Designed miniproteins, single chains, continued (3). Designs and how they scored, part 17

Each design is a single chain, and the fold is of that chain. pLDDT is the mean over its residues in the fold that is shown.

## One batch from the design tools (miniprotein)

Design m8563
Fold by ESMFold2-Fast:
Structure m8563 (fold): chain A 100 residues (1-100)
Amino acid sequence: SEADELFERILELIEEAIETLKDDPEAVEKLKELKKRMEEARKKKDYETALKTIDEIIKLILQQALRYERSNPEKAAKLREIAEEIGELTKELKKILEEM
């Protein structure tokens, strides 16, 4: 379905964030935990929890971007780009889920 394609694209972007943060075990652990929570909510068709979890993922990625802004501006820019892309896909996903 179109919703499943958007979920898969969001998951791919979450994996890109994990790879971008690979030298930060605490951030990686938190992102993996939230990814698992999102996947479990999706499997149960608990779309409210899935969408709330994506919001938490975006916030975590943006917090890490701010943390790296001075020490690694390229990493910070990449994290902001990932968060923005997840946000746009999530807006599309929300519209589709509201029509189901």
Scores: mean pLDDT 89

Design m8564
Fold by ESMFold2-Fast:
Structure m8564 (fold): chain A 103 residues (1-103)
Amino acid sequence: SPVVEQIKQRLLEAFKKSGPVGVLEEIAYLERLIREGLSDPRFSEPITRLDLLRAIRDILLGKLISDPDNEKLQRGLMVYFQALDAGKSLDEALALAIEAAKA
């Protein structure tokens, strides 16, 4: 999907600029965009949650980011999804994920 590759490009740019924290912030931004049904002109098509999850999968599989700090990002993402599954808000899930990624 063109939009999945566009998401991967944005996540890779966020990592280069701000490390794991930047990626987690971009993911939370995109999740909010999806939940609110908003579009972003940086993308050729409206983003779906499945597109975002496909991009995140490549982070978890070590296919997108070839840096030791990817392990910190993977830890942050696990905490992020656990917090969302526990019914926490996006802002609370992001805060917990950032704390885990800094450990």
Scores: mean pLDDT 87

Design m8565
Fold by ESMFold2-Fast:
Structure m8565 (fold): chain A 56 residues (1-56)
Amino acid sequence: DKKKKEEILKKVEEEVKKRVDYIDKNAHTEEEIEKAREKDIKIGEKVEKEVHEKLK
């Protein structure tokens, strides 16, 4: 079900956004914020690819 896959991906994206917002409030430096943001985005992208491949 492609629609179910899209719903899962939307939830992951929303969770990543919440995580980024949380880090932005608590991060000490702009560099730390950017590194944390990139890491969370990469994790999300990896999960998205794995879910997409496994649910083919």
Scores: mean pLDDT 70

Design m8566
Fold by ESMFold2-Fast:
Structure m8566 (fold): chain A 91 residues (1-91)
Amino acid sequence: SELDRLQEELEALLQKLGKLVEEGKLTEEELLELARRIIELARRLAELENLSEEERRGLFEHLYELLSAVAKKAGVESVIPEIRRLLEAAL
């Protein structure tokens, strides 16, 4: 299904993030590029599941927490404000 496909794509991007962190290769630019892709997939998943505005905000708040934790682990915390902006723009 399309839902399964998007979930698989999201999982693959999250696995790529984890691998880049483990290898010490996650740059600010790479995190922002991956964040844009992840946010777009989450937006599409929210549309397919017909999430309310409140549910969509909750999903994006959880995504912000996840991406912020990744940025902190990778030492690229400077991009956290831009990640927040990207999430707000996707709402």
Scores: mean pLDDT 84

Design m8567
Fold by ESMFold2-Fast:
Structure m8567 (fold): chain A 85 residues (1-85)
Amino acid sequence: MEVLKRLLEAYREYRGLPEETPDEEVLEGLIAEVARAIEAGDLLPLEKAEEALEENKEKAKEVDEEKREEIIAFGEAYVELIRLA
């Protein structure tokens, strides 16, 4: 439950979805996006996904606060997604 909750929160933040958006709709959007990534062959092994998250954290140090939050949220969502797969 904690991983799923964090993943849904990160995806809402990444996409700028309204607070009123139901969890079910958020989850469906996330699943569709993951399905597209799998189809495109864009899913990284967990180790590389974790490396990409650390790289995003380093890049976030160099960017403004809004972009920093977006980069980190997406990276965290992506890593959790790989863990769930």
Scores: mean pLDDT 64

Design m8568
Fold by ESMFold2-Fast:
Structure m8568 (fold): chain A 76 residues (1-76)
Amino acid sequence: SLNTIGAKAIADFMVQQGYVPQAEKDHLVNTLVAQAQAEGSFPNKKTIAGLRALVGQENANKAIKAGVDAMNAAVK
């Protein structure tokens, strides 16, 4: 549940930045959730490396922050 919230926030960031089209958003969410389950953590090294490859280090850090902030807000 928290992994899905974080993944959706990252996917929203990626769509807002124009890195992925709206039609691919659900696929990105499913991919990020699967990575978190496989790695046992969110964020995880595979997600960080994948985002960095797509948008560069600075924008990858912003995407990850959006995910973590959304997860923290959901716990409060």
Scores: mean pLDDT 85

Design m8569
Fold by ESMFold2-Fast:
Structure m8569 (fold): chain A 95 residues (1-95)
Amino acid sequence: MEKELEKVAEEAYEEAKEEAKKKGIEITEEADRLMLGLLRLMVDLLLEGKSIEEVEKKAEETLELWKNVFNVEEEDIELARLAVKIFLEKAKELL
């Protein structure tokens, strides 16, 4: 399971980056770090036995924290949201 979830996270990260490039969106170091950190958090929560619904809620809470407390740019938040969406769709098929 861990290797499969890590592969899904890598695929979600790569697909989100490709989508951003197609739209002409620059991937900042901050956006890259946020995507990787959030994807790792989601993998760890699923490995702990959290449901997809609980993981989705935690990811959304994390994005709101980044936006409201750490003043992350809206474009970087939306890119991280795209990675979350792709990950959850792939993880649902795996679980």
Scores: mean pLDDT 82

Design m8570
Fold by ESMFold2-Fast:
Structure m8570 (fold): chain A 105 residues (1-105)
Amino acid sequence: AREELLRRLDEWERVIREFEENRSPEIEEEADRLLREGQDILDRAIERGLLTSRDKFLEEYLRALAEALGVPFSSVTEELAQRFSKVTFDMILLFADIRRKELLS
């Protein structure tokens, strides 16, 4: 249901916020797990060959997200998908930035 998706999204947003404010091994492990989940969703969309258009990619991403979360596809709105995409993207950028800073130190 939509409430399940909102709770999961709030959890991901909380982990990102806590990781930015107070980086700990526990939060790093949780963030890594969520990043891998996001990558798995993207990989499934690529494997299904549906990256030929923006609309088709978004539809398949929404379907994969619903499947991963165990909820009906109709429960995943474009707004929720955009929020999950942003969270996943922000997490990837955060890890890339940290690694860049470590290499330039």
Scores: mean pLDDT 60

Design m8571
Fold by ESMFold2-Fast:
Structure m8571 (fold): chain A 71 residues (1-71)
Amino acid sequence: KEEKIQELLERLKEIEEQVRAAGAAMTTAQRRAVLEEISEIYRELLELDAPDSVIQQFVDMANDIIFTMSS
C-alpha cells in the first residue's frame, strides 16, 4: 500500500518535471493527456485510502502542474 502510494507520487513528480520542461511548447492534446493522468493518479490514491497528508501533497503538486500549463 505505502509503496504504491509513493510510486503514484513519484509519477506525479515526473509529470511536473515534464510540464516545466515543455512549458508553452505543449499542444492542447498533450495538456489534456496530463490532466487525464493527474485525474487517474487521484482516483488511485482515493482507492488506496491514502492519508490526508498524501492527498495534500498530491493537491499541492497538481495545482503547480495545472498553474504551469495555464500560464
Scores: mean pLDDT 81

Design m8572
Fold by ESMFold2-Fast:
Structure m8572 (fold): chain A 55 residues (1-55)
Amino acid sequence: SMDDALQAVVDDTGRRMTAVRTDTSLSPEQQLARMQQIGDDTVARTAEVEAAAAS
């Protein structure tokens, strides 16, 4: 269902954000850049799920 697909996007985003925040090999600047990319990916994935459900 769309709700299950959206929940999967939320859960995956949370895991990716936690992985970046806990990665001590990354500088704060690198962490911010990766978190921004994760945010952009999440917006795109959410739009794809909503578009698929509307079709």
Scores: mean pLDDT 86

Design m8573
Fold by ESMFold2-Fast:
Structure m8573 (fold): chain A 104 residues (1-104)
Amino acid sequence: SKIEEAIKKLEEAREILRKNGEDSTAKLVDKAIETIKKALDALKKGDIKAVKDKILELEIQLGMLRIQLSVAKLANADPEVIEGLELAIEGLELAIEAIKEKLK
């Protein structure tokens, strides 16, 4: 499923970031994975308000990752760090899309 693919991309991104010493960013990715799991639990329970609240949290986390990617590119960061950030952004975008589709 799109959600399973999204979580796998985020888990892979987290590992890449941790291996490159980006512990704070890896923690942000961990928090995004937790927020996705909470959104899925809320969906299962039919708590639409909780799902919408978690989507907003995911969109904020996505914005933070996009800012970090821009800063990393400007700072000529390690290519693996840039790859990890791009993978995290892709995974989070996919998760948000998949959760929104389930609300329609």
Scores: mean pLDDT 90

Design m8574
Fold by ESMFold2-Fast:
Structure m8574 (fold): chain A 82 residues (1-82)
Amino acid sequence: SEIDKELLELTDKFVEALKEKKYEEAKELAEKMVELIEKHKDEISEETLKYIREKLSEAVVYITNAPLEKKKELDKILSKLN
């Protein structure tokens, strides 16, 4: 679906932003992901949810290495995803 495609793109950009230590950009991307998931929950495929979970697991290393304040902000936003 169009929502699946947008979520996959946002997820990839989120991981890239974290890898580049662009924490404000990563925060904005995470907020957009949460908004789309909350609004379009019934339209999201299981494959897309699996991909998001896999990429979030990859991102844990980058989030753990973030400044404490940014880590807390990201953890709060991502807690809404799973």
Scores: mean pLDDT 85

Design m8575
Fold by ESMFold2-Fast:
Structure m8575 (fold): chain A 62 residues (1-62)
Amino acid sequence: STLEAKQQLNKYTNNLIDAASKGDKKKVDEYSKKVRDAARQLGASDDQIDQLIDSVIDHGKS
């Protein structure tokens, strides 16, 4: 469902921020994929997903 996809997106986005803040490249790659999959289920375009992932990773490193 859309609600489940939104909950997964929020969960994986938080995990991606944490992984980026710790410099864990393997987890950054893993959670980036999960964020991409969840955002795609919500109808986001590939360009929107790329912008989201880049923004989240940059925020985690800040």
Scores: mean pLDDT 85

Design m8576
Fold by ESMFold2-Fast:
Parts: C-alpha cells; structure tokens; sequence
Structure m8576 (fold): chain A 81 residues (1-81)
C-alpha cells in the first residue's frame, strides 16, 4: 500500500508509479489500471502529503498530462480539493 511508504518518500513513489503508467499505459490490464487509479486517488485525497509534496506531484502530473490525460485530470482535481 502507498500508505505504508515513509511520509518523506510518498511523493517520489507516487511520481514513479505515474511515470510507469504513462510509459506502459497500453500494456497494463484494465483491472490493474483501475486498482492503481483508486489507490493513487485515495492517497492524493488524504492529508498524508505535505504542501511541498503536493506541489511536486502537481508539477509531475502537468508534465504527464499528454500521456495519461484522464488519470492526471482526476488527480489534479483531487489535489485542488
């Protein structure tokens, strides 16, 4: 679980997962994509990320938007809530 990762490393691990999804999106099974999206959204919607980590994640989501537009839009909306 992403919640089991040390707080200072969470943004880095989320970014690594997003980069992997963007690179391999067409090769990932739909069930795995849905589960990963739900886990990412849950972490982003929680209070476990610092303001600095949220800013770093937002910058990476904007960069990855052309590759995974639906997922990045949902995660950016969750960060802004």
Amino acid sequence: SLFDIPAEMRAGFLIAELRDLAKNYEKVPEEHLKKTEEELLAVVSSDVLSDAQRARLRAELERLRPHIPELTARLLAALDA
Scores: mean pLDDT 75

Design m8577
Fold by ESMFold2-Fast:
Structure m8577 (fold): chain A 77 residues (1-77)
Amino acid sequence: MFPEELLEKIEELGKESYEAALNLESEEEAERIREKKLEELKKLLDRTMPPELREEAIELAEKAAEEAYEKGKKEKE
């Protein structure tokens, strides 16, 4: 199982992506926020996780952010 800290970071990324989709007019700005958070997550993974789990964790984070952002766009009218 992933560490609690990693799961919390993934959840935060999802929430921020969702809120960005609702509140920001620019998809470019939402993408910049997402990229910054993914970079922070990758740095955390480099320090805390073995290589085999890093790929899986990154994929989960990217998917969670994408799904949250799409959900926010649908709710934005």
Scores: mean pLDDT 73

Design m8578
Fold by ESMFold2-Fast:
Structure m8578 (fold): chain A 92 residues (1-92)
Amino acid sequence: SFVELVKELLEAVRAGDLEKLRELMLKLGVPEEAAEAAVEQVRRALAGGAPLAALDVVEEVVEYAISRKKLSEETVEKVREILEEEREKLRA
């Protein structure tokens, strides 16, 4: 499901698994060039000790995927809830 793909994206970021992150972005329908740029931004953010900056990149990718797919309102709400929960954990 789309919700499961978003959860896997967040797990890949936490693990620093940039190869998995790229694969998941492509599965979400992100163009290859955009996925590579996003992965590089996440790599730099994590190397700089800035997990909130890495989350910002993931949120942009997810919102792009939402804009390109016919998703239910329930699915969109659930995904945004998951992203906000991750943000709160990183701010604590």
Scores: mean pLDDT 85

Design m8579
Fold by ESMFold2-Fast:
Structure m8579 (fold): chain A 71 residues (1-71)
Amino acid sequence: GDAATKAANEVLKKVAEEVSKDPELEKFARTLSLHSGLPLNVAYYSALMGFDPERGRKVSDEIDEAMDKAI
C-alpha cells in the first residue's frame, strides 16, 4: 500500500543522502540508474550494496521491516 511505499522511500532517502556525499558512489549510482532504468534512489541503494555489502544488507532488512510494519 501507499504507507509501505512511503516507509521504504524514507529509508532510501537517508541512503541517498549518504551516497550522494561520495562523488564516486554518486557517479556509479547515476550510471547504474541510466543503464538499468532504476529510480535514482534505488540506484543509490544498489551502489551501497556493491561498495559496502554489510551496510547494504542492513538497509535491505530495514526496508523490509518498515514495509511490513506499514501494513
Scores: mean pLDDT 74

Design m8580
Fold by ESMFold2-Fast:
Structure m8580 (fold): chain A 74 residues (1-74)
Amino acid sequence: MKETIEAKNQKEANQLAVRRYKEGLEFLKEIAEEWGDEELVEDIEKMLKYLEEAEKKGETPEEAFEKVKEEQEK
């Protein structure tokens, strides 16, 4: 079971990757709040929102960041 297909392991890996990004972004958000940088806080909140949506849809963190980039194009 170690090296086979790993369908569930892949999903778990994707979820772990999303969690890693969320943890890092939440940490950066706290720092930005201490700096009083509201714009940076909002940017981080947007990234977190898209990561949550990606997790719900089974998407990767990279797909979530594509959506963030689309919104920031404006």
Scores: mean pLDDT 71

Design m8581
Fold by ESMFold2-Fast:
Structure m8581 (fold): chain A 94 residues (1-94)
Amino acid sequence: ATREQLLALREEALARIRAIGEEHAVPEEVTEHILLVFDSVVHDIMEHDLPVEEAERVLIAAIEDIAAQYALPEDLTRALVAEARRFMERVRAA
């Protein structure tokens, strides 16, 4: 993927995560933490040549850690992990 494609995919993923957070009435602090993790992983792909397969594992692990820390419902955690996989699949296809 080009830098421009990655930035566009990032903006789409961040918007979808915000929508998931709103749908599940997630506190802003938790949503912001998830958004920062997504942004950090995208940065590592662009600036540190992090492989997409490794980035997917890191992102899912970080989401699961946040879910454990904040005791997030299983359905919400599943939705966030699905969004992470969707994002990485689109990065892989671009």
Scores: mean pLDDT 82

Design m8582
Fold by ESMFold2-Fast:
Structure m8582 (fold): chain A 85 residues (1-85)
Amino acid sequence: SNAEEKRKKAEEHLRRAEEDIQTAESYLKQGKYEEAIEHARRALEHYREAIKNYDGNVEETNRITAGALRAIGIIYEAELKLKKK
């Protein structure tokens, strides 16, 4: 069904976003700020695609929003660190 197809697409994008966040956090801890930004931006794009496919689901929207805020936080911290080097 259309709802099942949308759900599968959303779940795949959410999985990829969560992987990219973990990778971005790892790079941030290593002081690899450019790589952290790259992976956090990828996560943000995956969260953006996930939200498009979770039409009308509040719980999933909240989870995606929280993940997107984490990605933005990583980008902000990494960019700030890069400007100090």
Scores: mean pLDDT 84

Design m8583
Fold by ESMFold2-Fast:
Structure m8583 (fold): chain A 59 residues (1-59)
Amino acid sequence: GKAEAAAILREGGASEEEIAAVLGAPDVETANLRVAGLVARGVISAEQGEAAGRALEAA
């Protein structure tokens, strides 16, 4: 769920603002696009992005 996704993003080094942007997305698809943006910028690893995406979908 969102709590698990937030924990993964925070462990990966995402800021609280970046985490809030992911969790504040209107849908899971948009949230996953925001996670992909964090991976693309090197904020989190691809593995962390996949784990966060799975956690968001499990909500």
Scores: mean pLDDT 83

Design m8584
Fold by ESMFold2-Fast:
Structure m8584 (fold): chain A 75 residues (1-75)
Amino acid sequence: MTFEEELREAEEELRRAAVASRTQRVLLEAARLELEGKVEEAWELLLKALVENSDAEVAERAKEMLENKKYYPEE
């Protein structure tokens, strides 16, 4: 399957989630960036959301990304 199709599907889900929940939108946008190979930008997005809103769910997602990808600074 093409990466282009995966990216398009992730963007559609992100937009759909934006209508349902801000937290879900942030999480899906981070997933979309990760699919693009922009894991660093996805991580930055999650950290920015944490600083602005201190969402526990966003914090848990950021922790999972760090553990699963072993990407970015240690916790």
Scores: mean pLDDT 65

Design m8585
Fold by ESMFold2-Fast:
Formats: C-alpha cells, sequence, structure tokens
Structure m8585 (fold): chain A 69 residues (1-69)
C-alpha cells in the first residue's frame, strides 16, 4: 500500500509543480510562444518534438486553471 501512496504523492507533487510553472510562465510572458518556451525550459523539455511541447503546454495550462479556481 505504501508504494501506491508514494506514487500518488509523487504524481500529485509533479502535477502541482507543473501548475506552478504554468502560472509563473503566464505572469512572466508577453505571448503564448514565450509562455510555451518558459514552461519547456522549466521542465527540461526544450529539445522535445513540437507536438510533445504543445501537449505539455496544454496539460500545464489546464492544471494551472484548476489550481487557480
Amino acid sequence: SSGLEQAQARGQAALDRLAEIAIEAKKNSKSEKEEKELIAKAVGATAAPEEDREALYETAKKLAEQKEK
């Protein structure tokens, strides 16, 4: 049971971190392009394919919106 609880806690911490990264990127960017670049840099995904970076941005944005409600 502890293994599942640890995996859930790590997963939730990663999602919370991604939401915080997205919130800060939104505050510190002047465009959607800059926002996407800041998120990619923060998670170390600058070398990822464009499709993966777009999916990351969409996920991060949704998590940020959920956290700020």
Scores: mean pLDDT 78

Design m8586
Fold by ESMFold2-Fast:
Structure m8586 (fold): chain A 66 residues (1-66)
Amino acid sequence: SAPPVAPTPNFEETAKMIAAAPKQNLDWLIQGAERQGVPEAAEYLRKTKETRDPEYAKKALEELSK
């Protein structure tokens, strides 16, 4: 069977939390991503704020982890 555990962050659960977060928290994360020089993450977070889709939040987390 495939190994069930890895020491990587759980981006899927974190993405769901971000997608469900208040818009104020998403705005804070967008500003944080821009300040860190990761405009792609900021763009995905904006789409998360508009759509509430955790898939965009997951992509933002992947960009921020580079």
Scores: mean pLDDT 77

Design m8587
Fold by ESMFold2-Fast:
Structure m8587 (fold): chain A 68 residues (1-68)
Amino acid sequence: SLMENGLYTPISDEELAAEIAAAARRIASIEDPGRRAALMAGAMLRLTVLSGRRVRPEELEAAIAAVE
């Protein structure tokens, strides 16, 4: 199992919340809608890998709205 390797251990819920907030701040700073969408897609993939679970798009979208 990938989770048995220390490099693939999922981050905590608290660490995941911090990563979502950091991604939201980066994405919110981008004015170009196309570039913003690409960064959001990349962030969703990264967050899913880091958390070891399916991260819902609404979680990141809500965080972006909260920063704007």
Scores: mean pLDDT 76

Design m8588
Fold by ESMFold2-Fast:
Structure m8588 (fold): chain A 74 residues (1-74)
Amino acid sequence: SMAALQEYAKGLAVAIARAYAEKLGLKVVSEEVRVEGDEVIAIAYTEDGKAVVVTMRGTEYTVEVMPIEEAERR
């Protein structure tokens, strides 16, 4: 079902965001994920004032690192 695919995509996006934060030596303190139209957006918030933002569209994704204040506006 589309709902099951969406939950899978959300889980994958969060896992990617967490893995990238850990690879960069950043400590994740919280995470969130949401769906915006055809995109899944996952954010890993770190204790260093930075956030790792993963945006997924279908099977493709982008990873961005930005200040928490900027990520909160996504």
Scores: mean pLDDT 84

Design m8589
Fold by ESMFold2-Fast:
Structure m8589 (fold): chain A 109 residues (1-109)
Amino acid sequence: MAVVRQAALRTAAELESLGVSKEDAIRALVTAAWGLLRGRFSPEEAEARTAELERRLTEMLRAGASIEEMLLALADFLYDDLGLSPQEVVELLEQVVDLARAGVEIRRA
């Protein structure tokens, strides 16, 4: 778990450095998770688990959670609840940064 936690914290710092809004961060996290889950689970399971993640992150946002807290919750969801390997979690976190950057660039263009 230590490597996964470190990756989540580094991803949070990168998103904050990019000035990504919490709403854009949630969109990037949910999009990356759905992309991974649809390749690993049935369409119905992938949709259900992605919806559960989105619900959890949205509740955290309403409670005033930071991007760091949301990324740690994502890491816990993927590693503990879904049983993904540390490598799969790290790869998803890399996709979150890429998606967030793309979203920021598209909005500014």
Scores: mean pLDDT 80

Design m8590
Fold by ESMFold2-Fast:
Structure m8590 (fold): chain A 84 residues (1-84)
Amino acid sequence: MEEKVVKIVEEEIKKKGKDFITTVEARQLALDALLKQGIDEDIAQTAVDIAQYEDMRLRPGELISKEEALELARLAARRALELS
């Protein structure tokens, strides 16, 4: 699941042609990718919150690199599996 979620987010970032995105955009991409994998919305939102605030300690609206956005997606996928 982690690989599939990260791949979806990477392809979406590639389509945007951006080297940096906001944490708001990164969260939305991770959330959408988790929902596509059949993860419940409440679990997906909790997983993204843990990944952003606890694992990565990123602020709301902060600009992050593509690499950080992909790490957020990977951590969110891992947390979603732990919560399922």
Scores: mean pLDDT 85

Design m8591
Fold by ESMFold2-Fast:
Structure m8591 (fold): chain A 86 residues (1-86)
Amino acid sequence: MMEELLKKMEEAVEQLKSSDDETVIKATIEIIKLSEKLSEDPEYREEVIKLLERGIEAAQEAPVSDITRGVAEVALASTLTAVKSK
C-alpha cells in the first residue's frame, strides 16, 4: 500500500538526522528505494519530491562524517532529479 511506503519514507528522512554514519547511509538507501516505487504513481510524486527536498536538507545538517554527508546529499539530489524527470 502506497500510504505505508510514504510513512516509511518519512521515517527514513527522520533517520537522516542521526549521529551514526551507518544509520544515515541505510536511511539514504531506503529513501532511494521508496522514492523509486512511490514516484511511479503520479498522485504521490509531489509528496516524494517534498520528502526528498527535506531529506537533502537533513543530510546537509547531519552530525556525521563529511564523507557520509556528501554521499547522502549527492545520492538524494540525484534521486530528486530522476523523480522530477518523470
Scores: mean pLDDT 85

Design m8592
Fold by ESMFold2-Fast:
Structure m8592 (fold): chain A 86 residues (1-86)
Amino acid sequence: KKFVESLRKYLENVLDFEAERLGLTPEQVAVAREAIDRIVKLLEENPNITKEEIDAFLEEWAKSLPPELRRVVLSIRDLVNLILDM
């Protein structure tokens, strides 16, 4: 419970920082927020979900997106992987 809430806040803070630093478009920010929402819901609904399952889910969804938006989703994936490896 507390872990998932902390993870969401951390990811949202990183997104806000990176959006300003990199000059992300509104569409890129929206997709990044959707990625965060999807990851948080997966973790809340599946407490025993593996890193590999989260990676597979995000990679499959990213394939449906344009290249510019795909890069944003994969960046969020990489950030989540770093947190889950802690």
Scores: mean pLDDT 79

Design m8593
Fold by ESMFold2-Fast:
Structure m8593 (fold): chain A 67 residues (1-67)
Amino acid sequence: SIGEKLQALADAVKAGDFEKLYDIAASIVGEEEAKRITEEAQRLREQGYSPTAVASYVLYLVVKALR
């Protein structure tokens, strides 16, 4: 279900598993959007944002892309 994918997505971000983040995101929003979301998540983590904050923002971006 979409809910299970969104939970797995948040867990991947919190774990710092950007390859898994990309794979899950691509299955929901497509490869091009998933690449943008993954690059943004990596950048935010490098800037010192917490794993939880980045996970919340990634979920926002995925939901926004589904509109």
Scores: mean pLDDT 86

Design m8594
Fold by ESMFold2-Fast:
Structure m8594 (fold): chain A 92 residues (1-92)
Amino acid sequence: MVRMPRVRLLHFAENSEALVRVSGQLPADVKVTILRNGEEVKGNIYRSINPQTGAAVVDALIENVKEEDVFKAVVESPALSEPLTLEAERVE
């Protein structure tokens, strides 16, 4: 079973902040763009690499988040035939 990248949304209600995490079998050279209601999120984006697997993890910390906000990730890599657009899955 081919594991698709996952996009998770974790809300921090006390601060009106959200963490959007893009993870899975992401190549180290992956480019990730985070969209909030179709607009690119700039700043507060952190990239890490799993040292054992070489897989990339991208975290975006977003401020002034509303419950109705929709987050998506656009994942691009030379290893992918086409860009992937994934909607963030809300997690508790």
Scores: mean pLDDT 74

Design m8595
Fold by ESMFold2-Fast:
Structure m8595 (fold): chain A 77 residues (1-77)
Amino acid sequence: MSEGIPDILKRLGYEEPKSTEEAIDKAAEILGLPGEIDGSDPLYAAEVMYELAKKGVYSEEKKKIIEKVYEELKKNA
């Protein structure tokens, strides 16, 4: 049972905004992450979630998933 990037990204969306993309973009602005990247971009989304996980927004279990996704996306970029 292999979890793809889409499945992992769904599980990273623990904040239920009206739009996941909007929440990610707003969180990126608050954290001061570099913009110009579409919030729907998987690497950008994973980076924002990773920074939120470091701030303690997510549980340790979810943080590990976020870290793994971010590492895999960086290797493929």
Scores: mean pLDDT 56

Design m8596
Fold by ESMFold2-Fast:
Structure m8596 (fold): chain A 78 residues (1-78)
Amino acid sequence: MKELLEKAKKLGKERTRKLIEEGVELTDELLEKIAEEVAEELAKEYNLDEEQKELLKNSALAGAQEELKERGLEVVSF
């Protein structure tokens, strides 16, 4: 499980980075969508349960937030 949490965090960070480089405006909704997509893909690949999927989603979201912080960016809220 630890390896999958780290993988989810890395994927969330990388997908967020790609969107920033493409000039996409980052909203809380978009970050949640990225985290959900990462968690769903990993849960399907590794046949994980719903509880494990939620842990992966939280890890992917943490990765996305870390990328924003490293770039000095904030999500658009409202």
Scores: mean pLDDT 79

Design m8597
Fold by ESMFold2-Fast:
Structure m8597 (fold): chain A 74 residues (1-74)
Amino acid sequence: SEFEKRLEETKKKIEDVINEAKKAGLSREQIILRAGKVIQEEYDKLVAEGKEDEALRLFKEATEYAKSLIDKVE
């Protein structure tokens, strides 16, 4: 589905951003900020498309995914 594709793309962007931030030696707070920006951008795009239910679902799924990756960095 279109939603599943968007979620997979968002998760990949989150993973890439977290991995790059970790390699650069950024703080946990900076890693959280960068991952949060990716999630917020995709959320805003879905809301702009009139897909608020999908936006909320993406926000929840992507946030939990980001948390799982960030917690492994600590």
Scores: mean pLDDT 84

